# Ledger of designs, part 86: designed miniproteins, single chains, continued (4)

Each design is a single chain, and the fold is of that chain. pLDDT is the mean over its residues in the fold that is shown.

## One batch from the design tools (miniprotein)

Design m15162
Fold by ESMFold2-Fast:
Structure m15162 (fold): chain A 80 residues (1-80)
Amino acid sequence: EPTEEALLRLPLLEAAAVAAEHGFTEEGFRAALETLVKKLEERGTPKELREELLDEFLEALKEAGAPEEILEEVEKEKEK
């Protein structure tokens, strides 16, 4: 069975899957961000954990070579 740690990171894994299904395109990165935000809201993720998960997502996007525009959108979501 999934551990609590794995369940806390499930929204990130779901977002990564969305990006992969789109072939790591700009549209895929945007869809991944939308998926992550939606899943974090649906789960009632606390603000501090939400910011940590968005930071991890931002670093993953940088490693994947996402455009700066997408990185800026993630930063804006962290400020909310």
Scores: mean pLDDT 77

Design m15163
Fold by ESMFold2-Fast:
Structure m15163 (fold): chain A 64 residues (1-64)
Amino acid sequence: SMRDVAMEMRKIIQEGLDNKDIDGARQRVEQLIRESTGLSPEQQRQLREMADVMIADARARLAE
C-alpha cells in the first residue's frame, strides 16, 4: 500500500541520516518507488514529492 511504501521510505532516509549517506538513500527511495508498480502514477508522484522534501531536510541537517 502507499502507507507501507511511505513507511519504508522514511526508514531508508533515516538510515541515510545515521550513515551520513543521503545520496545512497535517495537512490534506494527512487528504486523503492519504481518497484511499487501497484501504486497509481498520482500516488508515485506524491511519494516522490514527499521524498524530495525529506531528502532536502536530511541534507540541511547534515550541513547545519
Scores: mean pLDDT 82

Design m15164
Fold by ESMFold2-Fast:
Structure m15164 (fold): chain A 74 residues (1-74)
Amino acid sequence: SLEEVREGAVFALRQVGRQLDIPQELLDRIVEAIRAGDEERLEELIRELRASGDPRLQEMADLLEEILEMLRAA
C-alpha cells in the first residue's frame, strides 16, 4: 500500500539521519512531508538541503530524491 511505502521511506530516512547526526527538528520536517505525500514540500526540502553545502545534507538530499521517485511511482 502507499502507506507502507511511506512508512518504509520514513524508516530508512530515520536510520540514515541518525548515522549522519542530522538535527531531529530537520528529520521531523522531512518525515511530515513524506507522510503527507507532499511532493512540492519534498522538492523544497531537497533544494534547501542542496543549498547548505554540508556533505551530510547532500547525502540526505540524494535519499530524498530517491524517496520522491518512489512516491511518484506508487
Scores: mean pLDDT 85

Design m15165
Fold by ESMFold2-Fast:
Structure m15165 (fold): chain A 76 residues (1-76)
Amino acid sequence: MEKAQKLREVTEREAAKVPNPLARDTALAWGDAFAKIIENASPEKQASITDEEIERMARAAVELGELIAEVDASFP
């Protein structure tokens, strides 16, 4: 599986566990942004990305989504 596609799939799996719709949608958007960075990298750089790094990137996307939803809820 291509590394970018694997990141999207892992992010979708992790985001599905998030109950807040804004946090979930934001997590998916960040996951897609990270996947696009991978797609734009050289084949050598893409090949060097580990499964653990993909899982870490997916978790970061979810954490960013949750943070943005918390910040949004704080605005008037």
Scores: mean pLDDT 81

Design m15166
Fold by ESMFold2-Fast:
Structure m15166 (fold): chain A 62 residues (1-62)
Amino acid sequence: EEERERRIEELVAYMREAYPDSKADESQLRALARFVVENSPEDASLEELKAYLDKLFPALFP
C-alpha cells in the first residue's frame, strides 16, 4: 500500500513536470495516477507507468 501511494505521488509529480500548462487539478491528476497504477501489472516499472500515462493524458486533458 505504501509502495502504491509512493508510485501515485511519483506519477503526479511527473505529470506536473511534463504538462505544466495543464488546467487539471490535483484530484484529477491523482485519479489518473491511481487508475494507471491499478490497471497496470503489479510488477510494472515506473517508466512503463509513465508511458501508459503519456498515452492517456492528452486524450483526457486536451
Scores: mean pLDDT 78

Design m15168
Fold by ESMFold2-Fast:
Structure m15168 (fold): chain A 87 residues (1-87)
Amino acid sequence: MEEEANRLLEEGEKALKAGQYDKAISLFEKAIELDPNNARAYLLLGKAYFLKGQYDKAIEYFQKAIELDPNNREAKLLLNAAKRIKK
């Protein structure tokens, strides 16, 4: 399960890099379905929504990533960035 979730995250990251945000979101959602405690999946979902300009959803997923992994520096930095862009 965790290994399969990691493969979906890797494929989703490739989709993000290619600008295929909706495909990336779908892959990250599948990863969460397989491993609902995967902080990295929530971080990557937040990044996809951030890149789409959907900052409210990005903030929500970055908060979930931090809840699961409080030491995730990248999630904290991106949460602060999303909040500053909104106000």
Scores: mean pLDDT 85

Design m15169
Fold by ESMFold2-Fast:
Structure m15169 (fold): chain A 106 residues (1-106)
Amino acid sequence: KEETLEKVRKIADDFLDRLRQALEEGKSLEELRQIVRDFALKVAKILMDANLTDEQLGEALRAIGEFAQRVLEVLEDPSLTPEEQLERVRAIADEFLKKLEEILNK
């Protein structure tokens, strides 16, 4: 359980670094969506391999879906600057990791 969470935290750190660089470089929305999709798929794979109960896996996969939706809403908001988008995505990632920790510790 602790090993699973540490793997996800590392992937989240890599995701945030990739997203920051992409925003700084002015990458397209389609490229930003791809970064989010790659993160979601990597986390789902870690969780599927982690010997979780069906209930834990179901809750965790829902949390990934909610994370991806919230992040995409931020990235698709034309009123936000790249700095504001990154700040909101970091907050969403922190909430996701806390929720995942609660699920894994059941």
Scores: mean pLDDT 87

Design m15170
Fold by ESMFold2-Fast:
Structure m15170 (fold): chain A 84 residues (1-84)
Amino acid sequence: SKLSLEAEIEIGLGLIYYGVAKLLESKGKYEEAIEMLEKGIELFEKAIKLAEEAGDEKLKKEAEAKLEELKKELEELKEKLKKL
């Protein structure tokens, strides 16, 4: 469906932001990494809503699992920034 395709696009964009965040983290740029990861999280939250509206339970669950991983990594990055 169009909504499932839109959800997949949002997931793809979220993964790009996640990749940029990991690269920035590897360079010690924690504030920039946090900003990119927060953008990725917003895209995954949008994708979950689109997948839910589409009735695509598999895509929704896959996106929810990745969102939980991203949220955990965001908290870890915020703690690293506080300790600098």
Scores: mean pLDDT 89

Design m15171
Fold by ESMFold2-Fast:
Structure m15171 (fold): chain A 56 residues (1-56)
Amino acid sequence: MVQQLVQQGEQARQAGDYRTAARYYAQASEEALRQGDVKTAQELARKYHEAWQQSQ
């Protein structure tokens, strides 16, 4: 599941849809935390923050 959410986020970012990309990265980060993968969750949280900043 995390991989699919990351892929959708990357596709949205490539299309210039940073708001949608941020949503997918946020969902992927939460999914990684539920699985106990703190390192991946932190990386995805950073991607979320970057996409969110670009969406403004």
Scores: mean pLDDT 83

Design m15172
Fold by ESMFold2-Fast:
Structure m15172 (fold): chain A 70 residues (1-70)
Amino acid sequence: DLEKRREEAEKKLEEYLKKSQELEEEFQKLLEEGGTKEELREKVLESASYSVEAIKAAVEKRAAEIELKR
């Protein structure tokens, strides 16, 4: 079912975007609290990882939407 696939991709997109934003907030807090360069680097890489997963989920959602229109 293409509608279920779209819905699942949408949920994954929301989850990954939320996690990426949470990590960006943690990064900002570490900056203000004087976190180490390594701690800051780890948070940036984690946030970037979730952003990539969000892009993948968005592509999957869009592919399902296009197929539903056919």
Scores: mean pLDDT 80

Design m15173
Fold by ESMFold2-Fast:
Structure m15173 (fold): chain A 59 residues (1-59)
Amino acid sequence: MSPEELEGEIYEALGRMARALGDYELAKEYYEKAIELYEKAGPEAKENVELAKKLLEET
């Protein structure tokens, strides 16, 4: 796993936590950061990008 992919997973988890606490604006910021990191990780993280974008759209 690349450092960018791992960091993306951390931000995705933070986004899920923020959403669970009712902080939708913070959740969106974390999901956007996760998407950016997954895109930098390259083709291996393509499925992660799609999932994170779906989480952002649902928030």
Scores: mean pLDDT 83

Design m15174
Fold by ESMFold2-Fast:
Structure m15174 (fold): chain A 106 residues (1-106)
Amino acid sequence: SLGAGFSAPDPAVVAVGEASRVTVTGGDLPTRLEATVLEGEAEVALDDAAPVKLKEGESVDLGTVAAGATAVVSITPLKKGTVVVELTATSADGYTTVAVYPIEAV
């Protein structure tokens, strides 16, 4: 079976207040998404949901991506410099996929 897949951030360099987007492709099972800011400060949203402001060390439950569905995570840096966001995808069977995204805010 397949776990969730993640794209590269597009774009990896953004202006402060502009979104970088990560495409999440659901695996064989429904998958819970969580975002954690490891460095910096950003707003994070899944698809059209209201964005959540996260500081370093803070996490948010973004919701569930259905099996085989595609969803977009928007990461909007709030300050100049490097923002590092960790996305964790946990499938209904407990399988976990983790991706870490450095985004440069100019």
Scores: mean pLDDT 85

Design m15175
Fold by ESMFold2-Fast:
Structure m15175 (fold): chain A 101 residues (1-101)
Amino acid sequence: NVDEILEIFKELVEAYENGDEERMLEQIRRFLRLIGLSEEEIEAYLENTDREELGAFYAMALNFLESYENSNLSDEEIEKITKEALKNLRKAYLEELEKRK
């Protein structure tokens, strides 16, 4: 759901810029649940998440929001692209989780 992702990413960007690490982690958990990670996988991922990785989430969210605002695509096309991106991100996070084991 594009609307839910936009909400999560806006809150994540605001939390990062305000130095609210707990609020940022809450939005990251929401995002990881949205892409289909289990609660166990989410906590295992976040246990080893440092400030550089939080910065990467911020950059990802900011770039997505900027791309959405500058897009000439329809809401349906954005939803298709978003679903494909979420599928690819899920694979990347699961691979990173295996690497940290």
Scores: mean pLDDT 76

Design m15176
Fold by ESMFold2-Fast:
Order: structure tokens, then sequence, then C-alpha cells
Structure m15176 (fold): chain A 54 residues (1-54)
């Protein structure tokens, strides 16, 4: 895994979780973004993160 890209996505996910009030649907996308990141699927992580903040 690319540690720089992993760290950047992890920080973005953590920021959204801590600072934004999310609907249940947005929280589901945030959780899917975390799981994708753990699996090294950065495209899926970014896509789900984008949906979490929409």
Amino acid sequence: MDPVREQALQQAIDYVEKHLKLTPEQQEHLEKAREALKQGDYEAAQAHLAKAVA
C-alpha cells in the first residue's frame, strides 16, 4: 500500500467523522470508505468518501 495516499485518505475520513454531522446513509458510505481503505482499494474509498459528504 502507498503510505502517503493511505494516510491522506485516513485523515480525510477521520475529519469527516469528527467534524460533520452525517445522516445514517452518509455514515454508511463513510464506513464503506474505511473498509475500502483497509483493503487498499483507494478508488472505492474515495468514491464512498465523496458520497458521505454529498
Scores: mean pLDDT 79

Design m15177
Fold by ESMFold2-Fast:
Structure m15177 (fold): chain A 56 residues (1-56)
Amino acid sequence: MEELARELVEKGATLQELVDAGVSPEVVRRYALLKGFSEEQAERIAAVVEQVRADR
C-alpha cells in the first residue's frame, strides 16, 4: 500500500485519476500524507474521494 501511494506521488497523479482507478481510501490517505498534508487533511481528502465515488 505505501509503495503504491509513493509511486502515485512521484507520477503526480490527480485525485480524479485515483477515483477513476478505484484505489482504496487507505491508498488515498497515504498519498495525501506523502504529499505533506496533515493526518486531519488526509482523512478529509480520503472522505471526499470516497464521496465522489459513491455519487457515481
Scores: mean pLDDT 69

Design m15178
Fold by ESMFold2-Fast:
Structure m15178 (fold): chain A 62 residues (1-62)
Amino acid sequence: DKPYSVAGLEDAIKKGADKEEIEKAIEAMRKALEEVAKTVEKEEEKKRIEKKLKELEELEKK
């Protein structure tokens, strides 16, 4: 079980997790991914992080 997973957040929302907890988890994941993006050199990893950030933005809009 990975702590920063978009699928995990979607599952938590479906199970009726607390709205404040979900918002905090999304914010924490976004900050962590942004920090990792600054350190990665591989284009493939950068694209993966960018995709996850986009998925988190879509999740926040729901």
Scores: mean pLDDT 71

Design m15179
Fold by ESMFold2-Fast:
Structure m15179 (fold): chain A 76 residues (1-76)
Amino acid sequence: MLGALADKLSEEQRARLEEAARAAEASGWDAEALEEALRLAAEILGLPEEEVELLLELTRAALAGDPERGRALLEK
């Protein structure tokens, strides 16, 4: 699934996404690195800004240990 999407990316886009993923992994999925990787992936995939913001809010809620906030966002 994700591999099939990668095949449609330019070599430059693929390299940038891989670098972002490696940076996030090396940081132990630090909040800032994870948000940067998600934003870059969403931009490359052409996701609407509203969906990007929702994914970022869900990620922040999960990292903050606030499952009620995450649940509220999903119910909206």
Scores: mean pLDDT 63

Design m15180
Fold by ESMFold2-Fast:
Structure m15180 (fold): chain A 96 residues (1-96)
Amino acid sequence: HMTPEVEKAKEYIRKKAEEEGLDLPDDVITRLAEILVLALNGFDKEALDKIYRIYVLARELGLTDDEIFGIIKYALDNDIEIESAEEVRELYEKLK
């Protein structure tokens, strides 16, 4: 929830995406960082790895950024572990 924590999360996400060969728009990186910091009241690298994985899986399913952000926020708020595209789809159906 602090600007420095958001900037730290943004840099982490950028490096993660670059390492995995993904070009993420800055607005997506910013939103992911904000969701993480606001949901967890701070910076957490393990949680950041989780949201990054959820984003990648949901994007492969063709979900919109807004739909993906909703799923990520719900998963973080409820400490839900997502390991597969099927689990992302199940959460999406529950959040309708």
Scores: mean pLDDT 77

Design m15181
Fold by ESMFold2-Fast:
Structure m15181 (fold): chain A 67 residues (1-67)
Amino acid sequence: MSAEQLRARARAMAEAPGLTEEQRARLLEIAASDASAEELGRRLHELGLTLTDEQLREASKASEAVG
């Protein structure tokens, strides 16, 4: 997956319902980052570990909408 695709996924996930303001801010930081695809992937994975099952489900649905 390219860095641009990972940024697009992070942006879409930030629109998911049920996220805290802090979690949304972190997703937007990832989406705005010029980091490598590997670094963006690690940050998304780490953030995912902090989400509840319901938050993960909603974030996954939002990211699917991007394609």
Scores: mean pLDDT 79

Design m15182
Fold by ESMFold2-Fast:
Structure m15182 (fold): chain A 74 residues (1-74)
Amino acid sequence: MSVEDRVRELLARATPEQKALIEELYELAKKSGDPEFLEAVVNAAEQALGLPSEDERLETLKSLLNIVKKKLEK
């Protein structure tokens, strides 16, 4: 399964708020030009959506977004 297919499956299962974070993560990870980094970000997002509480999922996705933004700015 392609990374794009995996992201689409995540978006189909996500709440609107989680969907916005995942879409931003995917766009920023693609901008890195690093396929290994993109794969790691998608894997981390899949793990985040596997968490039992909605608050934990959102907090984890927000933390991932901050990490990705910092990597691209440096």
Scores: mean pLDDT 81

Design m15183
Fold by ESMFold2-Fast:
Structure m15183 (fold): chain A 64 residues (1-64)
Amino acid sequence: MNDAERNAAAAKEAAKKGDATAAAVASYGVWLNTGRSEEGKRGIEAGKAGDAEKAAELAVKAAE
């Protein structure tokens, strides 16, 4: 499992707990490890907006 996949898994766990801040941080880790992908950036923005589930969805998509 690479760093992007580990961060995507962390974003999914944060979303299960309703922790949007943790989901945003995990999405940032995906963004850094995917060459600063647009999906990773959108995941960070969703988490900052309080949408932990959307942040996790985008982080997983970016890590694929």
Scores: mean pLDDT 81

Design m15184
Fold by ESMFold2-Fast:
Structure m15184 (fold): chain A 88 residues (1-88)
Amino acid sequence: SKSPAAQAELEAETLTSLARMFLSLGDAERAVKLAEEAVKAAEEAVKLGGSIETLAEALETLAEAAEAAGDKEKAAEARKKAEEARKE
C-alpha cells in the first residue's frame, strides 16, 4: 500500500508537472495555482518524512510561474524557500 508520505510526494510531483505544462502553454495564472497546490502537497510530504527535493522542485516551479505571471514578490519568496530547502 502507498504510505501517506509517498501519496503526498506523488501528488506534489503530478501538480508540479501540470504547472510546468500550463506554463509552457502560456497560462501563467493556472501554472501559479497548480504550483501553489504542489508546494502544499510537498510540504505535507516533507512533514511525513518525504523528499525535500520534491519540495524544492515545486518551489522552483512556483517561482517560474509567478515570474511569468508578473508577481515578482511571490517569485522571489519561492526562490528563497527553494534555496533554503536544498541546503537542509
Scores: mean pLDDT 86

Design m15185
Fold by ESMFold2-Fast:
Structure m15185 (fold): chain A 84 residues (1-84)
Amino acid sequence: DAAAPVSIPEGVTFYTAYKEGDYVVYTFYVESGKDVTGKVTFAKEPKEVTKQVQGEEPVKLKIDGNSVEVTFPANKIVDLKVKY
């Protein structure tokens, strides 16, 4: 299994991380009635990060060093697919 992120936004729960081919998939959820926006920081600088929410189009995120800014919709599971 892959290592957890170094830091996540307050109000966001990290559920699991696993390898999928050349990618590491990090699964998060927000059980509050509010969207949360903040930075996810990884232990290693990624080459690509894609946000996926079930039923929505995938969104490529801009990388800032080891971090990406992510909006987590309320009561949704969010996957970050990361290529190192």
Scores: mean pLDDT 77

Design m15186
Fold by ESMFold2-Fast:
Structure m15186 (fold): chain A 92 residues (1-92)
Amino acid sequence: SPLIEKFYELMEKAVEIEKQAEEAIKAGDIEKAQKLVEELKELVKELKKIVEEILNDPSVPEKVKTIALFQLIAAESGVFVLERMIKTLKEK
């Protein structure tokens, strides 16, 4: 399914950006971390749109829909955690 292939492509990009953001935070590069989190937020918006399309596609198995939902929640949670880490570093 082209829709599922696009979902995995976006997920791979999200994982890479999240890793780079974590590395920037560990290095104390707040400016780089903020830019990467903004990129991740834009990508998560695209991911959410694709997941909505997956959920509305009757040809997609329920198991795949469930996995897509869990992955979206994980990506959104990752953004939240990274933003909180950046805020904490700025307050110190």
Scores: mean pLDDT 87

Design m15187
Fold by ESMFold2-Fast:
Structure m15187 (fold): chain A 100 residues (1-100)
Amino acid sequence: SMEEVKKILEEQAKYLLEVAKKAEELGDEETALYLRKAAEYLKYLIKNNESIEEVIEALRSIKDTIEKYIEDFPNSKVKPLLEELKKKIEEAIKKLEELK
């Protein structure tokens, strides 16, 4: 249902903002800014009632960006936070695929 899709997105946007705050506390302002922008984009998708396919594509894009950052900066202090975030995004994508 669209209500379940919105709930998953709202929970994911909230989690992105929590990780952004932790990244900022660790001194990684660039990662914090990216995650806040990603959360804003998910909130935009909710407000505009975008399709489940568009939602899944957005989450995959965010996941791929996080994965590339981890690969490019393997010694980053935020790596453990981003690994956990990646896992949460993968779980959200799986739940959304099951709602198709």
Scores: mean pLDDT 87

Design m15188
Fold by ESMFold2-Fast:
Structure m15188 (fold): chain A 66 residues (1-66)
Amino acid sequence: SLEEERRRQEEIDREILESFRAMMDAIGKLRLKKTPEEEREKARKEEEEWRRRVVERARRGLEEAR
């Protein structure tokens, strides 16, 4: 049903928002003076995870349209 689709979309959006917040937190730490390399690596991984989730969502939408 449309309601089930809407709730699934809300759940996916929530997961994407959580990944975005994790990425922003990691990037925020990079603004600190003398940021360790480990924090930079973490920021890169969080950004990759965020991008992966966004791409996955877009890909599913395209597959459903086919």
Scores: mean pLDDT 74

Design m15189
Fold by ESMFold2-Fast:
Formats: structure tokens, C-alpha cells, sequence
Structure m15189 (fold): chain A 56 residues (1-56)
């Protein structure tokens, strides 16, 4: 859905911003996964991780 894609893009952008700020890609991905779990959307984690890795 459009809302789901927007959430994925927002999470990917957040992860990339953390890496640009000096966080390791592994730590950024772990934080993004935790945020998705806290938001009740763990099913988006694999799509966010794949897209994040493509943009590194």
C-alpha cells in the first residue's frame, strides 16, 4: 500500500541518516528493526533491511 511504502521509505531514510551520523550499518539496522517491532510492524523489517542495504 502507499502508506506501507511511505513507512518503509521513512525507516530506510532514518537508518541511512544514522550511518551518515557515524553509526555502523549493523547498529543502524538493529535500531530500525527495534523501532518497527515497537510500532507493531515487524513484518516490514525484511523489506526495510533489503532496501537499506541496496542504498548503502
Amino acid sequence: SAAEEAEIERMVAGGLAMVEAGMSAEDALQMVRRELEEAGKPELAERVVARFRERL
Scores: mean pLDDT 82

Design m15190
Fold by ESMFold2-Fast:
Formats: structure tokens, sequence, C-alpha cells
Structure m15190 (fold): chain A 85 residues (1-85)
């Protein structure tokens, strides 16, 4: 969990800098270390939305919603991705 959280923090820094592809790499590694990390799946999906990779974004955002079905932000992000197809 600690290493996954470190990768999430690095990814967030990259997102703020507009480095979406590099942020995706950090979030992907976070998921590999902790596959149940809701925030990693959500953040990866959001970064993919910024890159215009809508089909991939739907895949990862669907996993985020599965991990936290009550999270309205994750549900909204998934709906936005689906509307872009």
Amino acid sequence: MEEANKLLAEGETLLVQGKYEEAVEKYTKAIELDPNNFRAWLSLGLALLHLGKYEEAIEYLTKAVELDPENLFAQSALDIAKKKL
C-alpha cells in the first residue's frame, strides 16, 4: 500500500504538469502493486480521458466503479467517457 500511494502521488504531480502519458505509467504501476486501490483505477481512467483514449478510460473507470459503487465522481467520469464514443 505505501509504495502504491507513493506512485499515486508521483502520478498526481505529473497530471498537474499536464504529463498525462507519464501519469498513466505511474498509475499502472500502482495498480500492479495494489489491484484493489480504487484511487489508482480512478486516476488512470481520468488520465486516459485527458489523452482522448475513451475506450481504455471506460475499462479502468468501470473497475473503479466496481471497487466503490457509491462514488458519484467515478460514476460521472464513466458516463462522460461513454458519451465520447
Scores: mean pLDDT 84

Design m15191
Fold by ESMFold2-Fast:
Structure m15191 (fold): chain A 65 residues (1-65)
Amino acid sequence: AAEEAQRKVAEGTKALNEGNYDEAIKKFEEALKLDPNNKPAWIGLAFAYEAKGETEKAEEYRKKA
């Protein structure tokens, strides 16, 4: 479970590095379904939403991290 969540976080981070924010969001959301306390996934979601200009959502996810 934790290892699977970490794999999804790695996939999300790769998508962020490629500028594919929608794929990154999907992967980080999948990580949180596996591990709801996964701080890297919350941080990744905040970054992805901020990169998309969704500042309100980014702030919400940052507070959960």
Scores: mean pLDDT 82

Design m15192
Fold by ESMFold2-Fast:
Structure m15192 (fold): chain A 70 residues (1-70)
Amino acid sequence: SMRKKELIIKAASGSLVAAHLRLFSEDPEKRKLAEEIDELSRRISQAVLNGDIETAEKLAKELEELVEKL
C-alpha cells in the first residue's frame, strides 16, 4: 500500500540521517541522537513488516520530532 511505502521511506531517511551524523559529527550528543534515530528507524520498519501500521505511524512521528531537534 502507499502508506507502507511512505513509512518505509521515512525509516530509510532516518537511517541515512543517522549515518551522516556518525560520519561527519564529532559531537557526542549528536552521535547519541544518531543512535536513537537509527533505533527508531529500525523499529518503524519492523512495525511495517509486522503489519502494525498504527505503531509505525506513531514511531514515525517520534522520529520526525527527534530529527527536528538536530
Scores: mean pLDDT 85

Design m15193
Fold by ESMFold2-Fast:
Structure m15193 (fold): chain A 50 residues (1-50)
Amino acid sequence: SPVEEARRRLREAHARYKEALASGDTEKFKQAFKELVEAAEEYLRLVREQ
């Protein structure tokens, strides 16, 4: 389902965010944080629609 796909994307984005945070690379962190926020917003939108 779209919700399950969005949840998977959110989990993957969260994993990348944790890696970026541990790396100390500011640019990698900024990109991963942006992707995490976008994945979270999409997940919340889909959950609200169901």
Scores: mean pLDDT 85

Design m15194
Fold by ESMFold2-Fast:
Structure m15194 (fold): chain A 73 residues (1-73)
Amino acid sequence: SKEEEAQRYLEKGIELLKAGKPDEAVEAFRKAIELDPDNAEAHRALGIALLKSGKPKEAIPHFLRAVELERAA
C-alpha cells in the first residue's frame, strides 16, 4: 500500500538522520509525504531534517502542518 511504502521512506529518512546525512533524509521524507501527505510524523521529521540542513525557513510550514494533523487526530 502507499502507507506501507511511505513508512519505508520514513524509516529510511530516520536512518539517514542518525547517519548524519540530513540532505538525503530530506529527500526520503519528501517521498514519504508524497505517498502519505497527511502523515504528521513525516512532516515533523522533514522539518527536523530541514533544520539540520540549514533551511529553517523551509522547515516552518512542515512543523505547522504536523501540528495541524496531530490536532485533527
Scores: mean pLDDT 88

Design m15195
Fold by ESMFold2-Fast:
Structure m15195 (fold): chain A 59 residues (1-59)
Amino acid sequence: SRILELLRERGEMSAREIAEELEMSVSKVNEQLRVLEKEGLIERDEETGKYRLTEKGLK
């Protein structure tokens, strides 16, 4: 996943920052983030709204 690779490289990113880097719509990024969060590969920081890899997401 390009999103997982990007989060591994950058640490924490918002959906907007991910969309900008990957040249995707925020809507499409949010769809992918929902799937990855449901799979337990990423988590959202409630204070910042940024996403990061979980221990499960780190290979």
Scores: mean pLDDT 84

Design m15196
Fold by ESMFold2-Fast:
Structure m15196 (fold): chain A 66 residues (1-66)
Amino acid sequence: SAAEAMELAIKGAEAYHAGDYETAVEHFTKAIELAPGWREAWINLGRAYEALGDLEKAAEAFAKAA
């Protein structure tokens, strides 16, 4: 549901701000599984991958947002 996707994105953002980038990736990935057209969630997933140093996966996520 849209509500469930939003809740997961909020949890992902909270994890990201706490420096828990692996948990952020997990939550943002689940959010996009529920809402694959949600451009902002793809951007946030890319940022989390950048924070982890996974630049290839970050680039792939940003490409999905474009």
Scores: mean pLDDT 88

Design m15197
Fold by ESMFold2-Fast:
Structure m15197 (fold): chain A 73 residues (1-73)
Amino acid sequence: SARAARLAALREEARRLEEEAREAYEKGDFEKAAELAIRAGRLRAEALVLQGGDAEEIYAKLEAEVEELRKAL
């Protein structure tokens, strides 16, 4: 199904970005690590919505977490 293929693609891309974020963090590039983590979080949020999660609640939580992370930089 198209939905199953999209979910698999979102999860794989999020995993790659999370790996890149960890590498950036280990190298001391905290700004790049945060940007990659935010991108991964957005893909994870899209996957949750596709699984039938509440889009308003999922994206509101994501944006709050993103704002806190950016303020910490």
Scores: mean pLDDT 86

Design m15198
Fold by ESMFold2-Fast:
Structure m15198 (fold): chain A 75 residues (1-75)
Amino acid sequence: SAEELLKAAEEFRKKAEEYRKRARELREKARELLAQGDSPELKEEARRLELEAEILEGIAALLEGVASLLEKKAG
């Protein structure tokens, strides 16, 4: 039913927001590490956190895309 599709879309959007929040936290941590210095170790750790954040943002975008398709199919 249209109602079930809209509920599924809401759940996907909620999950996407959780991933985007996690990505923001990782990017903030990377920024804090880089503020401590420019050692290879700090740069490598920051790069890893930024890569993890980028992956989570990609997953969030996919979930938002699925939610949009479900909303269109419900209407």
Scores: mean pLDDT 90

